# Designed miniproteins, single chains, continued (3): the designs that were tried, part 27

Each design is a single chain, and the fold is of that chain. pLDDT is the mean over its residues in the fold that is shown.

## One batch from the design tools (miniprotein)

Design m8909
Fold by ESMFold2-Fast:
Structure m8909 (fold): chain A 120 residues (1-120)
Amino acid sequence: SAETKQAILLLASLLLVKGVSLEEIRKWLEELYPEGLEKVRDYLLEKAKELGIDVNYEINPEELIKAAAEVAKLLLELEGKDELLELMEESDPETQIRMFVLYQQGYSLEEIKKIIQELK
């Protein structure tokens, strides 16, 4: 579901900000993605608990946005969305997250392109 993917994006982004490498997160996602999104979410939640990620942890918004963009691209790579990934590489991290959200909401690649152009 879109909500489960949003939880995965948030949890993996928080883990990146806390110092888990993108390569380690990629390994976890590649192993668990075939098992289903809920298993991915639950595993990342346990990892967040192990690292003491507190709800009161003050995160730099720019660092979180950068981390979320990297995780969003990783999720699209695992889903084989190469055309959207190519479009995202020409964009800033905030725009990359917006593209990912629109994709999750069911917008086509052409619709995403138009929406981004209208917001510039």
Scores: mean pLDDT 82

Design m8910
Fold by ESMFold2-Fast:
Structure m8910 (fold): chain A 100 residues (1-100)
Amino acid sequence: STSFWDQLKEVFGLSEEELRIARALARTGSVRAAAEELGISPATITRLARRKGLGRMGLLDVYQTFLLIDSGIGTQQQIAENLGISVGTVTRYKKRLDAY
């Protein structure tokens, strides 16, 4: 089966590096935390994120994109497993999406 992240990469034309940054930003919700996890400078993440829209394609946009792909989303637990994040993070994303 094709993973959510493989589908995202294909549909939105992300490179391996861009996908790695998008995943870290989605999990952490923070440029600093993502930089620490990736072993790169925060300035490098901010620069790449701005150029590719990944800084705005952070937590909410990645979650919204997952919903738009409609890849078998049922529960907050299933979404959390597919994204590799906590259920609490999914709850915060849903609150943001409900405000849209």
Scores: mean pLDDT 67

Design m8911
Fold by ESMFold2-Fast:
Structure m8911 (fold): chain A 94 residues (1-94)
Amino acid sequence: MASDEEVIAALDEIGALVEAYETDEALRAGFRAALDTIKALVRAGDYEAAAVYLRVMAHEFEELAADPSRSEAERAAFRRVAATARELADRLLA
């Protein structure tokens, strides 16, 4: 199992990628709120709920990464976010 500190650091990396590559303010605000919720769940030891939120986030970023209207740099960043979120969900449940 990853430490809470390692998980929070990876969530901060996800947040940095979203801030850098997502230009839609409503989507950015939604993902910031989701990340804050996941961090609170991790700190509370509610790893099952945190993993559910991470898997939902991964699916949303997989959809964004599949959008051909997005730039290749945006799609690459969103693929990285999705992969990191899935890896964190799996590590929280191990």
Scores: mean pLDDT 82

Design m8912
Fold by ESMFold2-Fast:
Structure m8912 (fold): chain A 92 residues (1-92)
Amino acid sequence: TKEIEEAKKKAASYESLMYAIADGYAKAEKYKEKSKEGIKIIEEKIEEVKKEDEELGEYIRKSAKAAVESKEKGEETVKEAAKKYLEKLLKE
């Protein structure tokens, strides 16, 4: 089904972005001076995504915000957001 193909593409794109957030945060732990710059880039990308898909952009934004507040919380939020978004895409 065309809807399933489109859902897979969105899920893959979202998953890639979430891994980028998690990887960025892990690298920020190692290279603390670059954490703020990486987060700004992610925020700009979230705004682009929100213009095309507001719901997806909101999930990504919540994940990024959690990562800024807490490394552990950020990683868990990314994982949970990915699962929920994929489940939502696959239901219809």
Scores: mean pLDDT 61

Design m8913
Fold by ESMFold2-Fast:
Structure m8913 (fold): chain A 65 residues (1-65)
Amino acid sequence: AFGLTDEQREEVLKAAIQAANKALDDGKTLEEASREGRRAFLEAMRKLGVPDEKIAEAEAQFEAE
């Protein structure tokens, strides 16, 4: 999905998990931690050069959850 390699997908997931865990460690709610994880996921995708169209689709999918 999104044209990422397995290595790049691992990097994106790791960034999302780390951001969510940091938010929980900082005393944020599970809802806030989920939002921070999604932000980190999208930022990591942008940094790897994923097309804006696919990033927008991922944002829409996260908002629908």
Scores: mean pLDDT 76

Design m8914
Fold by ESMFold2-Fast:
Structure m8914 (fold): chain A 57 residues (1-57)
Amino acid sequence: SSKEKAQLEIEAALEAMELVTEELKKDPNLFKTGLEMWRAFTERYNELLAKAREEAA
């Protein structure tokens, strides 16, 4: 269940990143923000996976 939820969140994030990339091209400051948002999402995904594995231990 956790992996399925994370997969859907990744797919939604990828779609959002494609849309945001076009907006970022208009403003260099937004480009930096977009990269930070992507890194934050990746960290949250890894945190969810780690938590699920700890619950199994």
Scores: mean pLDDT 70

Design m8915
Fold by ESMFold2-Fast:
Structure m8915 (fold): chain A 66 residues (1-66)
Amino acid sequence: LLEVAREVAERTGVPVLVALSVVNMLKNQGWSDEEVKDYLVTERGFSQEQADRVVEEARRALERAE
């Protein structure tokens, strides 16, 4: 999971701890993409475009880690 988070952080420019939270929400906590995007926008002050990119890269990184 940390390796996946590091890849997301590198590709998006967000801190590793933010990427780790997103990856954990998607993989281990069963959050939908839309739920994670809403969290990033409303609770963390990300733009919609930034939230979309972070979630998209997290999904791609999780697929590559299979």
Scores: mean pLDDT 81

Design m8916
Fold by ESMFold2-Fast:
Structure m8916 (fold): chain A 60 residues (1-60)
Amino acid sequence: MKKIYDIGSDYEIDISKLYENTVDPVTGEDIDVLDKKETKETKYFAGSRKSYEKNKEKLG
């Protein structure tokens, strides 16, 4: 489990739903950096969170 959701804590995304489908519940886009790589996807998970935040503002 990635425990670096620290940078994404402000986004308050339910990880239970997020990683269950690895799909952004708001934008509906794939979050394919969550558990795809085994080599410290921690930083990429944070990057994915940033993309989600930006899209969230664009969509609504």
Scores: mean pLDDT 45

Design m8917
Fold by ESMFold2-Fast:
Parts: structure tokens; C-alpha cells; sequence
Structure m8917 (fold): chain A 59 residues (1-59)
């Protein structure tokens, strides 16, 4: 798997916990950088990780 695939899989598996996680915390969990997590969030249509986290955490 690519780094982006690992980040996405982790986010989808842990979306209920995302309110407690920063981009750095997610990056640390998947062995990546906060910049890569933020870039993926933008690729998924969010303004950044905080926006993506909000969208994934909201029902």
C-alpha cells in the first residue's frame, strides 16, 4: 500500500476517534508526515485535515 492508502484506511477505520486526533497524531499512527495527511485531506475535497476530520466525525 502507498502512504496515502494507509492514511485513508486508518481514517476510515478510526473516524469515530478523529475528533481527538490532529494531522500529526494520524501521521504518527501511520508512519507518515502531517503534511502528507493534510495533502490527502485536500485531495478528498476538504480544506485541510480539520475540515476532513469534522466531515468524517459528523453523522
Amino acid sequence: MTKRERILDWLLANKDKLSSYSARDVADAVGSSAATVTALARELGAEGFRDLRRKLSEQ
Scores: mean pLDDT 77

Design m8918
Fold by ESMFold2-Fast:
Structure m8918 (fold): chain A 96 residues (1-96)
Amino acid sequence: ILELARELLEELRRLLAAAEAGDLLRVIGLTLRVIGLIIEMERLLETITDEEKRELVERLIEEARRAVKAVLAGDLEAAREELEEAEELLEELEEL
């Protein structure tokens, strides 16, 4: 799960950068990749027996969805804020 979380954050950063550059085709491709990672992480939630770790992963998935929604709405400030929150959640996961 931690490797998937790191990959999700990397793809979200690329998505935000593509959106800031106005590269619409890249935004579409990266959005699909991010959604794929979210689906994969959601499937793994049932395998997480540690309640604290599971809650952090659920919150990370929710922030990732909000970041994608903000990018698609053209709200790049909101997208950046959601990405920053997701990065903090990843740091908490790495400490567990």
Scores: mean pLDDT 82

Design m8919
Fold by ESMFold2-Fast:
Structure m8919 (fold): chain A 67 residues (1-67)
Amino acid sequence: MEETEKKIKEIKERYEKAKQEAGDLFSRAVREMKTDPERGRRLLDEAVQRMTEAAKEYKEEIEKIKK
């Protein structure tokens, strides 16, 4: 049980880091859209993709713990 809690905490910390990195890309995308909308959109897509991958990894790790 205690080992499971520690593992969940580590998974949450990795997910929080991924959210911070994606948030950084999102902020850059918003700024870039004013100068180059196409590049800004690509950065936004990358931020969304990173968040999607992080969420998928988070789900997979949590499911492994439940099993």
Scores: mean pLDDT 80

Design m8920
Fold by ESMFold2-Fast:
Structure m8920 (fold): chain A 95 residues (1-95)
Amino acid sequence: SASTEESILNEAKTLLLSGRYKEAESLLNRLTDTDNPDANLLYVVAHFSTTGNIFLLHMGLKQIPSASPEALNTAADVLEREGYTREAKKLRQKA
């Protein structure tokens, strides 16, 4: 349900902002079958933060149809903290 998805997204945002990327990725993996752009964006960022695979990050960011300003800013905060200021700036511009 939408309520369950929102609860999982809010918990994942808290984990991401706390640097608990692997736990955020595992939680967001429960939503990978949903057509939720916020879940897809945060999953891509969590996965990148655990793997360091910048090609998967760039491909994932291009395939996300739309995301909320809140999700875009959360993703940008994580990427900026990890030193990816260019990618963070692009996400903030979409927000």
Scores: mean pLDDT 81

Design m8921
Fold by ESMFold2-Fast:
Structure m8921 (fold): chain A 90 residues (1-90)
Amino acid sequence: SLDEALQAFIDSIKAIKNKDYKTAAENFEKAWPHLDLLFPALRGLFGPEMEGLRIALENKDYEKFAEILKKILDILSKTPGGKFIKDAMK
């Protein structure tokens, strides 16, 4: 469900904060099918970064995944729709 996808996304952010990049990647993969619903235009605005995340996940390169996701989250946390990201990073 969308609520389960949102919770998985939040759990991924919390895992990034705790430097548990494998758990972050696993939770992000659960949210992946619903990302367009959670963040309209995410793929349009961050196309190269989203492709980078996909490749890192396929290769189990959790450090590269975390590096790219941190960049996306930093930008999104500064948008009006990103308040919950900032709250999850507290």
Scores: mean pLDDT 78

Design m8922
Fold by ESMFold2-Fast:
Structure m8922 (fold): chain A 65 residues (1-65)
Amino acid sequence: SMVDERFNEALKEAVDLGLAHPELQSQINAALKAGIDGMKAAKTEEEKEEVIRNLEAQIEALKAA
């Protein structure tokens, strides 16, 4: 589904960021854990989209720091 594809893309961006910036790895791992746990807990597609938006926002914040 489009939601699963979007989540996988966010996971890839987080992993790529950690490889480029090992100093951010702890913060990236925390964001990834929250995203994975959130997707497992989500019962609706709307809740999954919210989890993905939060993960995307955290990745962007880490890129800007």
Scores: mean pLDDT 86

Design m8923
Fold by ESMFold2-Fast:
Structure m8923 (fold): chain A 93 residues (1-93)
Amino acid sequence: DSQQQRSQQVVQQTQQDLDQYLNNGISNITQYSDSGDIQGAQDYGDYYGRQMSLIGSDYIQQDPRSSSDISRLRQDYNRRLNQIRDQQIDRAS
């Protein structure tokens, strides 16, 4: 129905924004870790994690019916960012 279609659009937009931030985060974290700037890698990881959390919160406010799906996406993307960050830092150390 139209309500379900709107919720699916909000979830899809959330996923697209999270994909963009994850890719940007990975690129920046990798650049800093590869250069030996471990503090920079940590700081940018934290920054992108916070931004993804805010994106999820904003979309939940836009469509509270999608809150469960959006929260799951936010948690999944944050976990993936943290795992990649930790792997890149470990590799650089």
Scores: mean pLDDT 83

Design m8924
Fold by ESMFold2-Fast:
Structure m8924 (fold): chain A 77 residues (1-77)
Amino acid sequence: NAAKEAASAAVEDRFAVELEQINAERPHLPPAEYYRRVAEVLEKAADEYEQLGDTDTAKSYRALAERFRKKAEELAA
């Protein structure tokens, strides 16, 4: 499905750009805030993959987002 392939590529491209922006800001962020921002990007990617019917990729991104949120909570405490 060309439409799904194009949409998946768009998600990956946007995901990569957002992560590069967060990584560039990392030295200026509190550690908890860095991990929270990464988790937010991963959740957005998961939601978009789920909408595309790619449940395996969505599940992987959700699991990764949960790990980063847990790390953010640990560092904020």
Scores: mean pLDDT 81

Design m8925
Fold by ESMFold2-Fast:
Structure m8925 (fold): chain A 72 residues (1-72)
Amino acid sequence: SDLGQKAAQEARDRMQENSDILDAGSEEGRRRARQVREELRSSPGLEVSTAMLRALSDAMGRAMDEIVERRR
């Protein structure tokens, strides 16, 4: 039906927009991560160690997993 055809087109347009947003976010994330790594290499012994960043990332991951587990 014409109504179904319009709904399908709107769904495709929204999927394309979401894909573009995710791709842009992914590229920005990679660029930011690279900048942080270069800054840490250029300034060894300043306030934040790579081990500390890894421990923080692991702790945040576990906290998110626990929230998901409790929602089950």
Scores: mean pLDDT 60

Design m8926
Fold by ESMFold2-Fast:
Structure m8926 (fold): chain A 95 residues (1-95)
Amino acid sequence: MKYKVTVVIKAEGSEEQMKRLGEILAEVALSAGAEEVSYEVDAEKGILTITALFKDKETAERAARALERFLKGLQEDPSPLGVKVLDYEIKIEEV
């Protein structure tokens, strides 16, 4: 069985800035042990969605914590990416 981590982010920024954030979050997920990762940007709605697949629950939970720490850091200082993170939701599902 595998585990899916889905992160839905509400953000203010350009489409290019949101795509860059998605790429960085995908790298964070891969570094945390994701086997597969994808992201989608809806710049008009200000929504960025990251989806990552993990081999086991423990790795998925650890990756979710790493992604949350990164997002909290951006909420405190958005200047590195020019993206203002307004809100986020993280879900872990068995697939």
Scores: mean pLDDT 83

Design m8927
Fold by ESMFold2-Fast:
Structure m8927 (fold): chain A 86 residues (1-86)
Amino acid sequence: SSQELLEYIDELVDRATALEQAALADPSVPQELRREVILAGADAAILHLHASTLIRYGTLTSADQEKIRKKADELDARLKALEAQM
């Protein structure tokens, strides 16, 4: 459902935020890794804005939902890889 999709994206935003806080708190984290974490956070926020806007205005198509889910899954994989490096 659209609500389950938003909840999933909210979890990704929360994970990206926690990861950014952890990276900023640890001076041993390489600058390149810190940059990747910050960019993942930005992508999570953009995805949330896109999904929530389409849902709010009742304009979410099946194609949009599939595309957004694919991007969310890609972001989940990115966050897991970054978390493993921390």
Scores: mean pLDDT 89

Design m8928
Fold by ESMFold2-Fast:
Structure m8928 (fold): chain A 72 residues (1-72)
Amino acid sequence: MEARAEELRAEARAFNDEYSDTVDEDKDTEAMKRGLELGLRMAELAIEQGKDSGGEYERAKKLLEEIKKKLA
């Protein structure tokens, strides 16, 4: 679990740095999708560790599905 948690933290930092400069509509949608995917992975990790994140996970999953529909 440690290596996976470190990777997710590194991805979160990289995403924050990248996203803060993104203002293009297409880039914004892709950034939101990546952020939600990262959020889902972090929520899955938390659930595997026995932490309560069910509500956050379900919400993020639904938002990701909505974004995928908009991109289709």
Scores: mean pLDDT 61

Design m8929
Fold by ESMFold2-Fast:
Structure m8929 (fold): chain A 99 residues (1-99)
Amino acid sequence: GVELDPRPLTGIPPPTDQTELVARSPAYRLEPGSSLTVTFTNLEEGKKYQIVTYLFDLEGNFVDRFVTAPFEAGSSASVTVTNGYDEPLLAQVEVLKVL
């Protein structure tokens, strides 16, 4: 299952000079084997974006990061996050605009 967790997250890398942070999801609690699809709307059609997924432990310590290749968006984009670990994790997703 998916549960919203409002706890502060740490260890998030800043955006690079080649990208701009345009949207960030809430933190979601993912039980082992659970999946979550995050959808971002109001993207600029034909602009390039990357989606970054961060995984944290339940104390808010950084565990892992996944980054998509740059892609051209329509008005929305989605990513599916699966917790492949044997521990509950917090997931947070960001959309970066490629400059």
Scores: mean pLDDT 77

Design m8930
Fold by ESMFold2-Fast:
Structure m8930 (fold): chain A 72 residues (1-72)
Amino acid sequence: DAAAQARAIVNALENAGVKMSPEARQAVEDAIAEALAQGKSLPEVFRTGAEAAREKGEDELAQMLERAAQSA
């Protein structure tokens, strides 16, 4: 379930202390869920989430997602 996996990823980031607006959270969840549904690799999924976070001005969230992409 791509939507459940996307929620789990974003919940893990929030629980790790990453601050995000509700708008940024929804945009990142949607972007990650879409990338997962398209069968993209985990690094591509995290990069897609990072781009969505940047569009909402959440630079720290974007940096953490980029780091996750490099480690996946």
Scores: mean pLDDT 84

Design m8931
Fold by ESMFold2-Fast:
Structure m8931 (fold): chain A 87 residues (1-87)
Amino acid sequence: EEELEELRKKFEEMTPQEMLDLAVKLINESDPETAEKIYEVAREILDKRREELVKAGKPQEELFEVDVQDALLEIAYVTKLLGDERK
């Protein structure tokens, strides 16, 4: 619990690119259960950023950047799971 809260705070202090890079690295280096928790935390932060952009009336281009980051994070997580089950 405290480790996940620390990770969430660290992700919130990072740029979107730094957070994505770290999240993908941790997902690849972790066991599936830990990778899922990392993915969930990173996704919550991206969802919050998207909501803040919508509330601020930001243009579609800025929303698209967050959507791309969310998609890349999902691809990394799904690839990790598929790689573990494929032999």
Scores: mean pLDDT 78

Design m8932
Fold by ESMFold2-Fast:
Structure m8932 (fold): chain A 74 residues (1-74)
Amino acid sequence: SKLEEFERQAALRQGDRAYNSGLENFRKGDFKLSMKNFDMAAQGYLFAGDEERARRFRQNAAAARRAYQKSQAA
C-alpha cells in the first residue's frame, strides 16, 4: 500500500540519519553514542526489509562497542 511504502521510506531516511550520526560520533571518539546510532541505523534498515545493510550496520555498532571497551581499558 502507499502507507507501507511511506513507512518504508521513512525508516530508510531515519536509518541514514542515524548512520551519519554514528560516523560523526565515532570520528569524535564518542564510541558509546556511535554504537547506539549504528544500532538505530540497523533497526531502520531491518524494518525497511534491507537485511544485508542492517547486518553491515550491526557490524559498525560492534566495531564502536570494541572501540568503547578499549577506551575503558586504557
Scores: mean pLDDT 88

Design m8933
Fold by ESMFold2-Fast:
Structure m8933 (fold): chain A 82 residues (1-82)
Amino acid sequence: VILDEKLVLSPEVQQRLDQARQQASTIPDPQQSQQFLDDQHRQIVMDDTGLTRDQLDKRIATQNAINQLIADNTRLSRTPLL
């Protein structure tokens, strides 16, 4: 299941992600901090979407790639060139 062409986070999901980021910032090891963030992010979105971890990881990676490509292309087309 594709969630959206542009990932729009609900306020509840955003709050949970903000809490996870704050907790990660208290972890002194950067590698452990990043792993904690990744695990929390996956868990939060799995709970919200009902997807398995593997399915979610694939969807997020694909959606991020699409969003980046759209952002680059949309920024170019938003300039008044035509």
Scores: mean pLDDT 64

Design m8934
Fold by ESMFold2-Fast:
Structure m8934 (fold): chain A 63 residues (1-63)
Amino acid sequence: MKEELEARIDELRARRGELSPEAQAVLDSMIDGARSALQAGDLERAKELVDTAERIYREELAR
């Protein structure tokens, strides 16, 4: 799970440039939170933040 979450974070970081600056700031905040949660061993919180970031990313691209 941890490696899967890290891969998902890396994918979001690689693709963040497709978003507006405002959406990038929100995404960056969630990515930073997810990384911190992973480093602390809080896999549940990390997953929640990654899932939320992916949802926001998809919603912004659909506009």
Scores: mean pLDDT 80

Design m8935
Fold by ESMFold2-Fast:
Structure m8935 (fold): chain A 104 residues (1-104)
Amino acid sequence: DAELQANIELLRRELADLGVLLDQTLKLRSDDPRLVQTLQNMFQLSKDYLAEAERTQDWGKLYEGMAYASTVYGVVSLITGDQAAYDRMQAMRARSVAIQRQLS
């Protein structure tokens, strides 16, 4: 499924960018270890779902990975005020909604 592979590759690239941005963002919130741990856990869940989607070729796992990545981008945008992070959150959310409709 060429469309599945394209979306897997897109999420892989987004997670690489998000990982760098998240590391920078977490340094701004070292005062809040619970928030740091929650964001790291959500980011790891997105990576785990991407790995499952690659292994199983499962659109549902890809949807979950995109949903977690979108949520992390959203929290990053709230912490940093970064409009680009907000835009990426919205784009990834829209893509995950499109995938969810295909699963019905």
Scores: mean pLDDT 88

Design m8936
Fold by ESMFold2-Fast:
Structure m8936 (fold): chain A 81 residues (1-81)
Amino acid sequence: MVPKIVISEEFRALFSTEQFMELEIRSLERERELYLKQGKLEQAEVLEEAIRRLRELKANKGSIEEVVEELQRTHERLYEV
């Protein structure tokens, strides 16, 4: 089962929305590189689309909640591939 993503109140206090988005983008980029090294191209493609969507949210000044929803959808899709 795909775990639900929950952002702690303490984490929100430490980072701005923009800083949080950048951290999540970097995390996804590292995970994508790992899948590419393992030859898991379909999983890597799912993460590349997620990175693009998060960058669009950052450009459009989206919320932390929108980022969490995108990450949740990405993880659910990743388990289906």
Scores: mean pLDDT 75

Design m8937
Fold by ESMFold2-Fast:
Structure m8937 (fold): chain A 71 residues (1-71)
Amino acid sequence: TQLEREMHRFEEDIAKGVRDRVSEEQMEEMITRHEERLLETALKEKLSDSEVANIRLRMHGARLQALRKLA
């Protein structure tokens, strides 16, 4: 699905940002853009509130892991 492709790009971009040692600010900006795009896609695909909550939890976890690696 489109959502699955966007989740994959999100994970790839985070991994690349960690490898490239981007600043915390750049990482947060990138995550915010992906979150906006993913939430728009979830709305378009009419995901349930629980499915949207799971996506948000997954993204939050990825953010925390990325920031730990950048510290």
Scores: mean pLDDT 82

Design m8938
Fold by ESMFold2-Fast:
Structure m8938 (fold): chain A 90 residues (1-90)
Amino acid sequence: SKGQQYLDQARANVARTAELGDDALKALGEQNIAMGQAISEKVSPEMGDSIMEGAATFSETLYSQAAGKHAQQQKQEEQQQKQLEEQLKS
């Protein structure tokens, strides 16, 4: 079903977010999926599919934020490391 495809996409996005070490965004994604599944069981299949599509989109947004944050943190750490090395040579 379309709902199952969106659920699988949402789970994949949460897994990718977890691999980046962002536990807070991982937990938020897991909570959103759990809530979406619980609501989908109580509504029409069409509405359930729409809710799961929302979960997939939200998890994709969370992964994008985690990836951007991770890249920014790495650049900041590299800049701090270089600054310390320059100070030690002076």
Scores: mean pLDDT 84

Design m8939
Fold by ESMFold2-Fast:
Structure m8939 (fold): chain A 86 residues (1-86)
Amino acid sequence: SELKEEEEILKWLEELYKNLPVKEAAEKAVEKLGIDSEAERRALVYSLLMLDPDSEVNKIIEEAKEKGEPEKGKEKIRAIVAEVEA
């Protein structure tokens, strides 16, 4: 199921974010989210580097998995990118 596949991606992002250096984790996470624009990828990496990973991104991923709403998790991460771009 597409929903289950997206949950797997969010779970992978959570583990990757915690286990790798923040910059490398952010870059790999952006690839998994399927963001097409290089500008958007750079904005997301920049946003993640400026945030506390234990607080912002990990909480979003946890809530998305808990509620079974991976699309909401991706939407919230994109909102962080939009705030940085503003």
Scores: mean pLDDT 58

Design m8940
Fold by ESMFold2-Fast:
Structure m8940 (fold): chain A 84 residues (1-84)
Amino acid sequence: VLEELLAKAEALVAELAPSLPPEVVEVMRLLLEAEAYLKAGDTEKAIEAAERAIELARERVEDEELREALIERARRIIEKAREL
């Protein structure tokens, strides 16, 4: 069920949030949301969330290495969604 997957994503973000910058937490939330949509079979929403994560990472994540890692994760989600 999608609501349960999204709730699990929010719980994971909350656990990690205290040790990360707010902009990174927001990108991670979008990535976990995309992952949840992908697992639920909603490939359109998975792609939208992953693309939003890429946009946010490019605009607000200042650490280049971290930004690249977050973007790569989002691209892998998009690739998996397109293979379905």
Scores: mean pLDDT 77

Design m8941
Fold by ESMFold2-Fast:
Structure m8941 (fold): chain A 62 residues (1-62)
Amino acid sequence: LPSREQVLRGVAGILALKDPRGRRAAAGALAKDMGVSPEAALRAIEAGGGDPERAAELVLGL
């Protein structure tokens, strides 16, 4: 499982992507590393409201 700092970096990278398709692909890769569904990871990132720290906490809580 990735560390909190790796999840935060991954989430920040996903949020920097303006392409929705690229965001879904990157969220899917992070979800695989976390052992969660891609849909759950993407929802958690979106629920963070563009705040990487909040989004990372939500992903880690899955």
Scores: mean pLDDT 78

Design m8942
Fold by ESMFold2-Fast:
Structure m8942 (fold): chain A 114 residues (1-114)
Amino acid sequence: MEEEERKKKIEEKLKEILEESERLAEGWLRGLIGAEIRTDDQEEIDAYIASLSEEEKIERERLKIKLFEAFADNIIDLMLRQGELTEEEAKELKEKIKKIVDEKRKELEEKIKK
């Protein structure tokens, strides 16, 4: 595969994985909160999230980053299983996701130091 074609494929797949992983991570986190406060009412979940301390909001963001990474890895593994990615492309995407996750964790750590 030409270098430019490979880069384009990886960039397109990365964007798709990032968007879907963010959506799934937020949905799962809201589901966990609903289970914790024993409600399925989205307004009650939103009110609970808004009532969290700054420290608790940071903990929520840490959990969201962990969920994001887990969903991204699962999407990549599914794409590999379905033949949409080669093993090398899947490895490259996982490395890119890890870098993005590391950047998200670093930004969160900098907020904690304030």
Scores: mean pLDDT 82

Design m8943
Fold by ESMFold2-Fast:
Structure m8943 (fold): chain A 81 residues (1-81)
Amino acid sequence: NAEEEEAKELKEQLSAITDPELALDLGLRALKSFSKKIRLAAVEAASKLPDRDVRLAILKAASKSEDEEVREKARELLAKE
């Protein structure tokens, strides 16, 4: 469906961005999405970003999310950093 396509596009866009500021902005905006699928995709994509500071910033923001599933996934990924 459209949300799954948007989640896939988000992951591809984040993996293609070489500018850490743009990656951070896109990742943080995706965490504010009304779609849980997009928020979860943002957390997953963030964990694969090459810039550690950007990766940690997005994962830390996600670990404070109002969505329990988003928080749990972010905390699990942060524990592996």
Scores: mean pLDDT 80

